Designed miniproteins, single chains, continued (2). Designs and how they scored, part 8

Each design is a single chain, and the fold is of that chain. pLDDT is the mean over its residues in the fold that is shown.

## One batch from the design tools (miniprotein)

Design m4263
Fold by ESMFold2-Fast:
Structure m4263 (fold): chain A 102 residues (1-102)
Amino acid sequence: SLYEEALKLLEEAKKLLEKAIELAREALRTDDPEKLLEAEKLLEEARKLIKKAEELLKKVEDPEKRKELEEKILEVEELEGIARVLIAVAKFILKKKGIEIP
């Protein structure tokens, strides 16, 4: 179903965002800019999945399932915000240390 497809996309997006956050933290700990590039790629992929889930939500007619998807989208968007800020802060700190970000 469209509902189940949207839930799977949001669950995948959540896993990508959690990994992006972990990679950004590890980049700061190890001074490794390549991990920041990997984190940015995962963030971009997660954003694509969120957008697909939002398009599927528009076609879900069941009000209870729609509400559940809206709540899941909000949760995943909050996590995307955290990942974006952490990656930006990590880039700033590494540049301040004189580490070139590719």
Scores: mean pLDDT 89

Design m4264
Fold by ESMFold2-Fast:
Structure m4264 (fold): chain A 70 residues (1-70)
Amino acid sequence: SKEEIEELEKKKEELEKKFEEYLKKADEAAAKGNSRENILEEAEATVKAMLYFVEIQELEKEIKELKEKL
């Protein structure tokens, strides 16, 4: 339904905010230098961003499939 699409689009917006948050954390960690701690912080934030990106892509596919059924 159209209401289902609107709910999924709102969920996508929340995931996009999380994606941007973790990208910023990765950039901030990288800017601090090449210590083991900073490398780990950058890697962890990057992995989190990648996981949110995958969820966003899956959600976009679901939204597209629902729109095609309208």
Scores: mean pLDDT 86

Design m4265
Fold by ESMFold2-Fast:
Structure m4265 (fold): chain A 62 residues (1-62)
Amino acid sequence: EIDDEVQLGIGLMGIGIAKVATGDDREALRAAYERLIENLRKEGASDATLKEVEAQAEEVLA
């Protein structure tokens, strides 16, 4: 059982790693973010944590 604070950290770190790994491929980046958020939800992340990760992902994609 992963702590929600740890899940938030994993989500935010995952956003940065995906951005570096996908380069200029915006479609791959979006798919990676969708998978990241779904995995966090599946692992029991709170709605607050999911909203923060989603907001950061949308900011990077904008």
Scores: mean pLDDT 78

Design m4266
Fold by ESMFold2-Fast:
Structure m4266 (fold): chain A 58 residues (1-58)
Amino acid sequence: MISKEVFEAALRAVRRLDLTKRVPGFRGLSQEEAARLLARNLLEQGFSEEEIVEQLSV
């Protein structure tokens, strides 16, 4: 569904930004579920996997 690289970048972002507590659409999700949702939302917005990794990596 998504690459391991994109998933790992999204998972790090979810943990750093505490998205499961701060974003209503992510409340009640596990960190892994939130990471998958974040990655899918960015892909749906037209970002490539490479762009997603670059945006979520610091």
Scores: mean pLDDT 78

Design m4267
Fold by ESMFold2-Fast:
Structure m4267 (fold): chain A 55 residues (1-55)
Amino acid sequence: AVDQLLEEGRQLILDAVAAGVSEEELAEILEEFGLRYLKLTNPELYEIMERIIES
């Protein structure tokens, strides 16, 4: 569910930040989570963002 994904993603990001991962690794985590979130909540925006990233 979206609520569970948000809780898991928030915790994952907080843990990564606390662990001092590189900005590159953090960006990858944020991108992956953001795309997952968009796919569930706004599939139209997800398709647009996916096309932009692939460009």
Scores: mean pLDDT 74

Design m4268
Fold by ESMFold2-Fast:
Structure m4268 (fold): chain A 70 residues (1-70)
Amino acid sequence: DKLKELEELAKKGDIKGLQELLKKAKTLEDKVAYASAISAAVQGLPMLSKEKIEKLAKAAELGREDARAL
């Protein structure tokens, strides 16, 4: 599971590895997941759940569409 791998990297404090994944991320969901993992690693907090990551990715996509409509 991709989220478990990200959680493991965050627990190890592999911020550089997470940043490289974020740079290579092509989907909005992947970008949100990797950004969440980096934030969790830096702050020492648990990363966002899969459901929350999916919800935030969808909200960000809608926000971009709304911004384009303006």
Scores: mean pLDDT 69

Design m4269
Fold by ESMFold2-Fast:
Structure m4269 (fold): chain A 69 residues (1-69)
Amino acid sequence: MLFTKEQVDKAVLRLYLEGKITEEQANVIGKLLKKKPDVLTEEEVKAILREAGLSDEVIDEALEILKSL
């Protein structure tokens, strides 16, 4: 499955507003996304979220949000 940077940004914003990630984690994700093409695979999204320090549980929640659009 493929996701756009805009979809990833929306999912990250939602997690931040729900208190599931920190502002620092959201900023790290934004920096990592800038280095990637406009369309990302599910594996690339998982790798970015994990590098930003998100737990596997929060990563799974992010993927559910992304799949729901």
Scores: mean pLDDT 84

Design m4270
Fold by ESMFold2-Fast:
Structure m4270 (fold): chain A 61 residues (1-61)
Amino acid sequence: GKPAPVDREALLEVLRTLAARSPNPEARALFEEAIRGLEAGEPIDRVLALASEGLALELAA
């Protein structure tokens, strides 16, 4: 089936939480870039790609 619609405001809140709590400065920078992209109206898939890369760095550390 089609994926559920992404709530941009909910995603923004999650990204802000991840950026604030991330001990990894590289992961934090990726979350902050995802936040800026989301605020600038970039496509959700691009924002999710940045967030996914940041989360992968956190989980690998």
Scores: mean pLDDT 78

Design m4271
Fold by ESMFold2-Fast:
Structure m4271 (fold): chain A 93 residues (1-93)
Amino acid sequence: DELFTEGRYEEAVKVYEEKLKKEPSAEGYLNLGAAYAGLGEYEKAIEYFEKALELEETAEGYRGLGVVYDYLGKDELADKYFEKAEELYEKEK
């Protein structure tokens, strides 16, 4: 998504927040979580990845949590979510 390229994370947040006001979706929450992670707003990124997983349990949602917890230096928690993402990916094949 071009919105996640260099300095477009703030623009991506606005776009996805506006879309989610009209139609909540797991994909929309995943994109918003990724945008907040790109901005370094890791707590908000976690919140939106968790909201995405509540709507639809996907490998992408767990991978997003793993990446954010890795950036926060919570390696054990990051590994846990990466493992869940891999398990779910195998079931989605």
Scores: mean pLDDT 79

Design m4272
Fold by ESMFold2-Fast:
Structure m4272 (fold): chain A 99 residues (1-99)
Amino acid sequence: MEAVEKLREAAEEAEELAEELEESNPELAEKLRETAEFLRRLAELVERDPSPEVAKKALLSAAEALEEAARAAEEAGDEETAERLRELARELRELAEKI
């Protein structure tokens, strides 16, 4: 998978999770929206500079942001959201490893 495409897919998933949580946990929903915006900015960075080094750094930064969001979800007692976010982070790290 191309880094830009995968970063956008991860951002979309984070935003969908934020929408699902808006009523039950608005604080976590806001954190996930911030995470999605960050991932979209990283995708734009890679589009402007498609070097392997920039792509790898962007993917690793995105994985770290998703892991932080997963910890916030876990602290809030939402293990399902935490697991989904960790899986997204893992996919991005695996892609970075192949670059």
Scores: mean pLDDT 86

Design m4273
Fold by ESMFold2-Fast:
Structure m4273 (fold): chain A 92 residues (1-92)
Amino acid sequence: MKEEVFEAIEKALQEAAERYPESKDTVDEALKTAQEKRDGTPAEMAAAVGKTLVEKGDIEGVRLLTKAAREVSPEVAQALDKGIVEAAKEKK
């Protein structure tokens, strides 16, 4: 389960980088965040990645990641949404 969530997030971010090369730096940072949280819970990993994407301003990457997370687990998708909301509040 942990590995499946990591793979889904990794594939979504790679697809975003290929489709939107302008987001490559944001995707690279998000992938590093996912790798650092690989040994944590799927929810912690998804939330951290979502926060990184919002901080960098990659709306399309966030959209693709949320879609991938929902296909794996509703709990992971909820954690991602929570991380996105917290990151958005920190910008103000």
Scores: mean pLDDT 72

Design m4274
Fold by ESMFold2-Fast:
Structure m4274 (fold): chain A 74 residues (1-74)
Amino acid sequence: IERGLELARQGRLEEALALFEEELARDPENLEALLAKAQLLAAAGRLEEARELYERALALAPDDEGLREALEAL
Protein backbone atom coordinates (compact mmCIF):
# COMPACT_ATOMS: atom_id res chain seq x y z
CA ILE A 1 0.00 0.00 0.00
CA GLU A 2 2.84 2.47 0.78
CA ARG A 3 4.36 1.79 -2.67
CA GLY A 4 0.99 2.52 -4.28
CA LEU A 5 0.78 5.85 -2.46
CA GLU A 6 4.30 6.73 -3.64
CA LEU A 7 3.33 5.98 -7.25
CA ALA A 8 0.20 8.14 -6.87
CA ARG A 9 2.31 11.05 -5.59
CA GLN A 10 4.49 10.67 -8.71
CA GLY A 11 1.37 10.93 -10.93
CA ARG A 12 1.60 7.26 -11.95
CA LEU A 13 -2.10 6.64 -11.41
CA GLU A 14 -2.53 3.35 -13.30
CA GLU A 15 0.45 1.73 -11.54
CA ALA A 16 -0.84 2.91 -8.16
CA LEU A 17 -4.32 1.54 -8.91
CA ALA A 18 -2.78 -1.80 -9.98
CA LEU A 19 -0.89 -2.11 -6.68
CA PHE A 20 -4.03 -1.36 -4.63
CA GLU A 21 -5.96 -3.88 -6.74
CA GLU A 22 -3.25 -6.48 -6.00
CA GLU A 23 -3.61 -5.78 -2.26
CA LEU A 24 -7.40 -6.17 -2.50
CA ALA A 25 -7.02 -9.43 -4.46
CA ARG A 26 -4.98 -10.79 -1.53
CA ASP A 27 -7.31 -9.38 1.14
CA PRO A 28 -10.69 -8.02 -0.05
CA GLU A 29 -11.32 -6.62 3.45
CA ASN A 30 -8.08 -4.59 3.56
CA LEU A 31 -9.55 -1.29 4.75
CA GLU A 32 -6.38 0.70 4.04
CA ALA A 33 -6.21 -0.54 0.43
CA LEU A 34 -9.95 0.18 -0.08
CA LEU A 35 -9.51 3.72 1.24
CA ALA A 36 -6.31 4.41 -0.70
CA LYS A 37 -7.87 3.21 -3.97
CA ALA A 38 -11.12 5.13 -3.30
CA GLN A 39 -9.24 8.36 -2.53
CA LEU A 40 -7.09 8.00 -5.65
CA LEU A 41 -10.13 7.34 -7.87
CA ALA A 42 -11.98 10.32 -6.36
CA ALA A 43 -8.96 12.56 -6.99
CA ALA A 44 -8.89 11.30 -10.61
CA GLY A 45 -12.61 12.20 -11.02
CA ARG A 46 -13.74 8.57 -11.18
CA LEU A 47 -16.40 9.24 -8.57
CA GLU A 48 -18.69 6.23 -9.10
CA GLU A 49 -15.81 3.75 -8.69
CA ALA A 50 -14.64 5.69 -5.62
CA ARG A 51 -18.16 5.55 -4.13
CA GLU A 52 -18.31 1.75 -4.48
CA LEU A 53 -15.01 1.39 -2.62
CA TYR A 54 -16.05 3.82 0.15
CA GLU A 55 -19.29 1.84 0.56
CA ARG A 56 -17.29 -1.38 0.92
CA ALA A 57 -15.00 0.32 3.46
CA LEU A 58 -17.99 1.64 5.42
CA ALA A 59 -19.45 -1.88 5.58
CA LEU A 60 -16.20 -2.96 7.29
CA ALA A 61 -16.03 0.13 9.55
CA PRO A 62 -19.67 1.31 10.00
CA ASP A 63 -18.84 3.65 12.90
CA ASP A 64 -16.31 5.67 10.87
CA GLU A 65 -17.86 9.12 10.41
CA GLY A 66 -15.01 10.13 8.10
CA LEU A 67 -16.08 7.46 5.61
CA ARG A 68 -19.67 8.70 5.67
CA GLU A 69 -18.47 12.26 5.05
CA ALA A 70 -16.26 11.08 2.16
CA LEU A 71 -19.27 9.35 0.53
CA GLU A 72 -21.45 12.46 0.98
CA ALA A 73 -18.70 14.64 -0.52
CA LEU A 74 -18.63 12.56 -3.72
Scores: mean pLDDT 77

Design m4275
Fold by ESMFold2-Fast:
Structure m4275 (fold): chain A 58 residues (1-58)
Amino acid sequence: VREAVRRAVETLARATGISLAQAARFLRRSGEDARLARELGVSVGTVTRALRELEREA
């Protein structure tokens, strides 16, 4: 789960030229956590937690 979320964040960061932490924050703010949760078959809370961890990783 964390690894799959990380790959989605890395894809956005690469496409936009922003940092991994900024990409994670952007996805969390835009409500993409619900979509990612559905695609990965996990709870929204699990995705939101993974995104927060990536944001803190900086």
Scores: mean pLDDT 73

Design m4276
Fold by ESMFold2-Fast:
Structure m4276 (fold): chain A 77 residues (1-77)
Amino acid sequence: MYEELKKKLEEAIKKAEELAKEGRYEEAAEVLREAAEFLLEAGSFLPLPEGETPEIVLELLKKAEELRKRAEEILEK
């Protein structure tokens, strides 16, 4: 399970890093957000405490939020 999640995570991060390098932060954030939603869905089947989010998903969500805020700041200015 986690190996498959790790593969999706690595692919999403790699794609997002390429987009961010070109200043496409909004698209980079979208890629990470989609990956986080997919991993969260998969993680719901893990024997975790109710409401607990896997570390991998938390990292993706935080990264996506940071990129989205950065995109918004650039668009506002």
Scores: mean pLDDT 67

Design m4277
Fold by ESMFold2-Fast:
Structure m4277 (fold): chain A 55 residues (1-55)
Amino acid sequence: GEADRERAAEGARRGALEVGGTEEQAERAYKMAMSGETPEEAERLGARGVIEAGA
């Protein structure tokens, strides 16, 4: 449901921020999660995006 998508999106956002990402990277992770990713996968995708950008 929508609540599940918001939870996934917030997880992705927190994941990006937790690995030292910017608010902009966190926002992109949030939008990606809203596409229907699971909470766990959305968080991993957010963190991965930050790691790849920082490499």
Scores: mean pLDDT 67

Design m4278
Fold by ESMFold2-Fast:
Structure m4278 (fold): chain A 68 residues (1-68)
Amino acid sequence: SLLEEEARRELEEAPELLAELDEERRERLEELLRRLEEALRERDSKAILEVLIEIGVLKLELAVRRVT
């Protein structure tokens, strides 16, 4: 499934993103990654989508902070 493939890509890319974050955002991303791994194990497409959206929001917030 596309959601499962996207989730696996996020997990693969996570170490690079974690290295760029401050402590507070790193803790938040680590929590989201744990939830994503759990959703993948349960094959819960809804949970995968919800976590991917939250990761996307975190990435957008980081991008906005860098340009402002």
Scores: mean pLDDT 82

Design m4279
Fold by ESMFold2-Fast:
Structure m4279 (fold): chain A 64 residues (1-64)
Amino acid sequence: MDLSPRQALIQRVASLLQAAERPLTVREIAEALGAPQSAVSRALRFLEEKGLVRRTPEGYEMAA
């Protein structure tokens, strides 16, 4: 499996949000995954463009 670090982070962000009972902020996701906030923001932007996550006033959550 030839998964780039970027694709791996996108999958981890999606999995974390699916497991979460509440919306998570960029900071919380970054802390949970040990990733820079800039990388997490980029992953979330990709997922938003795909319609898989949404932004709420409380943070990000799964849209599906």
Scores: mean pLDDT 79

Design m4280
Fold by ESMFold2-Fast:
Formats: structure tokens, sequence, C-alpha cells
Structure m4280 (fold): chain A 78 residues (1-78)
């Protein structure tokens, strides 16, 4: 898997999770994962997305993924 392929997969997963943010929140609660722990995981994924974007030479795609992950974190905390 190339950095660009990994970043595209992250984008699709983040978009689907954002569209289903309520379900993501319920699944995390059912698994005993706090909203704060989910936020930390999403922050780490955003950091990974930025590193992958730098490796792929596609900063625009990286910023899109980071934005989706940030929006998801805000939705699940609300």
Amino acid sequence: MSPEEALEILKEEAREALENAEEVRKEAEAAGVSPEEVEEQLRRQAEMARKLAKLAGNEELGEEVVRLLRELAEKIKA
C-alpha cells in the first residue's frame, strides 16, 4: 500500500464515519471507549494523515482527511 492509497482509504473511512457519527458514538459507548479516548484516537489518525500526505506529495488530500477527522471528533463529543 502506497502512502497515497493509505490516505485515500483514510479519507473514505473518515467520510463514512462522519456521515454515521451518531452510530460511531454509540459503538464507542457500547465498547466502553470514552468520547475523550475516541478524540485522542482521531487526533493520532489526523497526525498520521498529515505524514502520509507529506510522503505522497498531496497536501490537499491530507488536509481534507484532517478536516473530516476533526469534524468527526467534534460531532462525537457533542
Scores: mean pLDDT 80

Design m4281
Fold by ESMFold2-Fast:
Structure m4281 (fold): chain A 64 residues (1-64)
Amino acid sequence: MDLEAVQELLKLVSKSIEAADKGDKEKAREYAEKAVEKGLESGAISEEGAKRLLDEIERLIEES
C-alpha cells in the first residue's frame, strides 16, 4: 500500500468537495479527476470506485 498516494488522493478529494461547496465547478471537477488518476495509478481505487467518486462530485456540483 502506497501511503503517500492515499494521502494525496484524500487531499484532492477534500479540495474537490470544498470547491463544489463554493460553487467552483471547474476546480471541483479538476481535483476529482486528479484524485481518480492518482487512485487508479496507485491501486488505491478500483475503476468502479473511480466512477462512483466522479458521480458523487457531479451530484454535489448539481446540489450547489
Scores: mean pLDDT 80

Design m4282
Fold by ESMFold2-Fast:
Structure m4282 (fold): chain A 70 residues (1-70)
Amino acid sequence: MIEELRREAERALKEATQAIKNGDLETAEEYLKRARELADKLEAQGDHESAEEIRRRVDILEGKLEELKA
């Protein structure tokens, strides 16, 4: 269960990163939202370390998205 959530979050972050590289900002926003939802689920299951790491990575990618929108 927890391993599956971590794998899904990693996939969402990978897809968000690829969307950012492709200039697909809407798709990137959708995957970042998905990664955040998965981090919330990990935290609810007691995996606070993975949840914090995913949220930190989302914050970095969201910052990069805002730079690209400017």
Scores: mean pLDDT 85

Design m4283
Fold by ESMFold2-Fast:
Structure m4283 (fold): chain A 68 residues (1-68)
Amino acid sequence: SAGDAAGRGAQAGAAAGAAASGEPHTSPVLKRASADGARRGAYEGALAGGADERTAQSFGDTAWFGGS
């Protein structure tokens, strides 16, 4: 489902964002990068799963709040 794809995308995006931050420990920079990655991953995953733009944005927002 689009929700399942969004969830997988959020997890992958959060990990990629955290890695891209270059932070060795949990910091505000790492948390922000992880949350931004989760938002993008959830959005892209939802679209790949068949969601429309507005629904994909909603999944992205949910992932960002969960990662912040």
Scores: mean pLDDT 77

Design m4284
Fold by ESMFold2-Fast:
Structure m4284 (fold): chain A 80 residues (1-80)
Amino acid sequence: SMEEIQAVIEQLQELLAKETDPLAKEILQGVIDTLKKVKDKEELEVVREALKDALKAETNPEVKAAISEAIAIIDKALAS
């Protein structure tokens, strides 16, 4: 639902506010901007799979942590 997508955006904004790494901030902002355009659960699942692929290719520990936390937030929303 749009309410669940909005809750994900709010949780990611809180994560972004606590982030100190510039690359991790850029990634989180990109995810937030993408989610603002998401309309349904299927589009949210596409974002989740893109983040999983990004996580597999990532070598920066701070960026890996941010992507992993974003995936966890999305997974919780998709389980509802």
Scores: mean pLDDT 86

Design m4286
Fold by ESMFold2-Fast:
Structure m4286 (fold): chain A 91 residues (1-91)
Amino acid sequence: AEEYLEKGKAALVEGKYEEAIKYFTEAVKAAPDSIVGAEAAFYRGLALEKLKKYEEAIEELEKAVEIARRNGAEGLAENAEEKREEVEKKL
């Protein structure tokens, strides 16, 4: 899970958004109900926003909020909610 998350982050920094999404998807599949899964969903949302897939980005950010709160990661949940609001302004 963490290995896919880190590979996704590296691809995201390099502007390889589709590749980043693939890695984040694998990270979520490996640990869906975890802090790592919440982080992966958050970064997948960021990558989708960069591709201008705003509706899909919002969906992933909402998933990140839910998983983060369930796992006690309130700071991550707050960041995901703030980013969701930013993306909604682009619709």
Scores: mean pLDDT 86

Design m4287
Fold by ESMFold2-Fast:
Order: sequence, then structure tokens, then C-alpha cells
Structure m4287 (fold): chain A 92 residues (1-92)
Amino acid sequence: ALDALSAGDYEAAIKAFEEEIAKDPNNSKAWRFLGAVYLQLGKYEKAIEYFEKAIALDPNDSAAWAGLGVAYKALGKEEKAKEYFEKARKLR
């Protein structure tokens, strides 16, 4: 939930989105929110895995492409990050 994330309760947010995915593994939004949570935790490789799942289900999810850009930039992969940010921009 957004309020749980705002409160810094990432564990509750992770559990909630994992439960959504268990009910509907095609819920691309839930995969994207998991990516965003792991991005906030500084777990960039894990965030990339979840954003890639979101994009596989919905290649027009500009927020998931932007999330990949942020994660790759944090890992020092500037050129890859720029490609993903440009992809996100074109989908808006």
C-alpha cells in the first residue's frame, strides 16, 4: 500500500504485492511496485528483475522502463540507463 511505503514499512508492501502476484502473476503493476520497493531498498539487481517482469507483461509501462533506468544508473551503467529513460519518455 502507498501509505505503508510512506511510513517506511517496506516489508508489508512487499508481502502485499507478492500476495497479488500469487493470485494473478500477470498483474504487471504489482511486479512494477515490487521493483520500486527494491529500488528504494538499494537492491538494484532485484529491482531490475521485477521491472523486467513488468515490461514482459506490459511493454508500454513507462514507469517500469524509468525504474530500469534508475537501477542501471545506480549500478554505474550510464549508457544503458539513458536508453531506458528514452524508452520511458517515448511511451508518455
Scores: mean pLDDT 82

Design m4288
Fold by ESMFold2-Fast:
Structure m4288 (fold): chain A 90 residues (1-90)
Amino acid sequence: AEDFERIARIAEQIRELAEKGEVDLASTFAYIAAALEKLSAQRSTDPEVAAFEKEIAERFQEAADYLDNGDVEKAIELLKEVAEESRRRA
């Protein structure tokens, strides 16, 4: 529950930055989020949580790549999906 709520909040905050036009900051935070979720997945004792965190790390990395390439709309949609899926699991 706690891990899923954290992921949802992070995704929403990055999405809000992207929607405000703070694209460079949103990309930076998406890269940080990807690294943190990768670390969390490696340290998780729950294989279902670990698998989800690994998937989410890849999605945050993909969102960062979209933001770096100026594809802000794809990044926003991906971040919305991350937040919604994480909330459903919480």
Scores: mean pLDDT 83

Design m4289
Fold by ESMFold2-Fast:
Structure m4289 (fold): chain A 73 residues (1-73)
Amino acid sequence: YRKKAEELAPTDPKKAGVLLGLAMGEGLSAEDALKAARVTPDPEVSAGLELAAAKKSGDKELLEEAQRRVDSL
């Protein structure tokens, strides 16, 4: 995700932001990724971090909420 986010940044900055958040979240625990999402001022990166946390936790409700945030961008 991180390398792909860097490649997409010049052509699609919103999608790059979400992918960057996902990549950052992969290196964190689900709890830490969720905390990072809540304090991140960039909405695209925040959405990606929350999506990563949801995927790691296996929480279906959290996953649906995170996916809705990504879809609203």
Scores: mean pLDDT 73

Design m4290
Fold by ESMFold2-Fast:
Structure m4290 (fold): chain A 84 residues (1-84)
Amino acid sequence: SSQAQQLVTQGSRLGVQGGVAYRNGDIDRARDYYRRAADLYDQAVSIDPSYQQARDNLASVYGRILDIDPDDQDAQRRLQQWRQ
């Protein structure tokens, strides 16, 4: 849907900002951007579960969150849900 596409676009923008922050060593800022991106991708997947790009982006961003916070149980569960 157009709504799911808009959410993926917004999430992707935040994901890019997260990557830039991470590269610059701003780990707290990277974490914030990745979590916000994950929320938007989660919404997109909830609206359109068949939207492969949203699922791929969701898995990718939760992987990034786990690189920063390996003990994040929510991120572990979300990543496992998509891969399982």
Scores: mean pLDDT 85

Design m4291
Fold by ESMFold2-Fast:
Structure m4291 (fold): chain A 83 residues (1-83)
Amino acid sequence: HMEELRAQLEKGRAEFEKLRTEADKLESQNPKKAAEAYEEMADVARQVAGLASQIDPELGARYQAEADELEKRAKELKKIYES
């Protein structure tokens, strides 16, 4: 089922890039919405990490690290707009 796993991985990465573009646009204009976008990106990155680890454990680890960084970014942005 490698073709289906790769197709799901590609779909997940495409969703991630779309969310990244939205988050980047929102960061200066609406930090609250940007934080929400980064949280969604972290969720997608974790899903992608799970799929990627079935194909390449190192790739999975990289995407998991990316998800962790996005969660941290979302928390930082929340502190900005909650102030």
Scores: mean pLDDT 79

Design m4292
Fold by ESMFold2-Fast:
Structure m4292 (fold): chain A 81 residues (1-81)
Amino acid sequence: MEEAIKKLRETAEEFIARHPELRRAVQSALDVAERGLKEGKPELAKIRAIFVALSEAVDQGRIELGPELVKALLEAFDEAL
């Protein structure tokens, strides 16, 4: 569990480094996911909704994201589950 959380955090930090305008949203998502996992109250649906919204923003041309980085974030999130 701690290793999965660490991997999720590292992947998110790489994403934030490339897209600093998304830092607050990604950090908020990480805080909720880590708290839920540690307290046994998974609010994981909310975190997934945030990542889905990021993917939709890319598809709509609203923000530029590397497809590989989006995939890595979603994979790390699933491993944290």
Scores: mean pLDDT 62

Design m4293
Fold by ESMFold2-Fast:
Structure m4293 (fold): chain A 50 residues (1-50)
Amino acid sequence: AKEELKKFFEQLEALSAQLTKVTGAERDALQAQLAAKHAELQAFKAELAA
């Protein structure tokens, strides 16, 4: 659980950092990945809270 949370935050941080460095199609792809990772994190948090 804690290790998975750490991985989620690391992946979100990496994607956010990359998002500031890219444009066009690469930015769009990273935004989609960031949104998907946020959704996964929220689902994971909900499971932990249940």
Scores: mean pLDDT 79

Design m4294
Fold by ESMFold2-Fast:
Structure m4294 (fold): chain A 119 residues (1-119)
Amino acid sequence: MDDELARLGERTGLDVATVRALVEKTLAMIAAGRSLEELEEYFKDEPELLRKVALGLAAVFRGDEETAIRLMAEAGGVEPEIVREAFENRLEGLLVRMLLGGMDSEEARALLAAELARR
């Protein structure tokens, strides 16, 4: 988690403490049942990448596979099949790490393979 937050900070130009606070706020809003529209409005003035990450986190925790696939492709370039396989295997923690870390398909495949081999 901390390594992924550092990578998001580097990619957005924000410091890690700011990124952490925004991710924690996103998770709190998701837990409170806030809509995707409310999340988008809250993050409208933030970098586009951070907004995509916030909406992607909401999609992951809501089981909205199509939205998560789209936003992960836009945030890190992960191909749809990798995201779909992670959802099918209920690897929410991996999906969060892929999104926050801005992983590409190569890194995402390696982590998915390692997680599946562990089970």
Scores: mean pLDDT 80

Design m4295
Fold by ESMFold2-Fast:
Structure m4295 (fold): chain A 66 residues (1-66)
Amino acid sequence: MSREEKLEKVEAHVRELAEKRGLSEEDLEVVLTGVRQLLRQHPDIPLEELLAAADAAIDDLAAARA
């Protein structure tokens, strides 16, 4: 799987999950920026680990608002 395919899949997942969790556009942008940076630093990171990191970031932001 290419870096671009991993980015596309993780961004789609993040957008869907953020919508379900009621995240603001600002919080969504923070998560997207984080996953983009992680993929740039570790381009060979497995999609599964990238998705897990995105899920953790969304959970942390949602918990901070509760």
Scores: mean pLDDT 81

Design m4296
Fold by ESMFold2-Fast:
Structure m4296 (fold): chain A 66 residues (1-66)
Amino acid sequence: SEELKKELLKLIGEILNIIGDIIELEKELKKEKDPEKKEKLKKEIEELEKELKKLKEKLKELDKKL
């Protein structure tokens, strides 16, 4: 259905955005020398990875309905 296709494309877009954010934060983490800032970046990456996992699980649910 068109509705399922739109929902799928929106979810894929959200997944790609989070992957992009993780990549940028990982680049910053590699350049960072301050231990406090490194710890903050690691926590931000962990939170985004948790969100990514949730979105991937939603994607699998939608894929099963197609």
Scores: mean pLDDT 85

Design m4297
Fold by ESMFold2-Fast:
Structure m4297 (fold): chain A 62 residues (1-62)
Amino acid sequence: MEELREEVKKVFDEFFKKNPNASVEEAISYVLGYFIKKNKTLTLEEIKEIVDFVKKYHEEHA
């Protein structure tokens, strides 16, 4: 849970630094794609948490 949050923030920060005008939907797609590629399998609960974290971080930065 804590590890997932920190990794989501790291991936989001990297993406947003390169794409400062990216929409929240673009950020969600990028971060979800990263985790799917890395772990191949995500639970529905993990997907929801990732989406919620990305939305929060996007609101804090733009």
Scores: mean pLDDT 77

Design m4298
Fold by ESMFold2-Fast:
Structure m4298 (fold): chain A 67 residues (1-67)
Amino acid sequence: SKEEIKELAELNIRSMVERGVISKAQGEKLLKEIYDFIEKSTKSTPELLREINRKLTEARKKALEAK
C-alpha cells in the first residue's frame, strides 16, 4: 500500500540522518518530496516502490559525493 511505502521511506531517511549521511533538514525536505510523489502517483505499488528506492539511492549518492 502507499502507507507501507511511506513508512519504508521514512525509516530509510531516518537511518540516513542518524548515520550522518544527510542533515536533519535535508532528511525532512526529502521526506516531504517523497510523500508528495507517492500521493500524486498513479503507479502500481511495485513501480512506485522501485521509483522511491531509486530516489533514496540518488539522495545517498549525492550526499556521499559532497564528502
Scores: mean pLDDT 80

Design m4299
Fold by ESMFold2-Fast:
Structure m4299 (fold): chain A 62 residues (1-62)
Amino acid sequence: LSEDMLREANGALHTMAGTIAKRQGNNKEAAEHYRKAAEEFSKVPGSEETAERLRKEAEKLE
């Protein structure tokens, strides 16, 4: 497995956790997960747009 694949998997997991937290009204936890997801995707070539979208989503929650 490549490092990029592991980062994409971690990014996806944090995105999912963020979405669940948001649905539960835990905006602070959701923002933390989206920021962690953005950090992972920012290290994957070609995922810069996804990382930026997640950063903006986190900012909207806090």
Scores: mean pLDDT 84

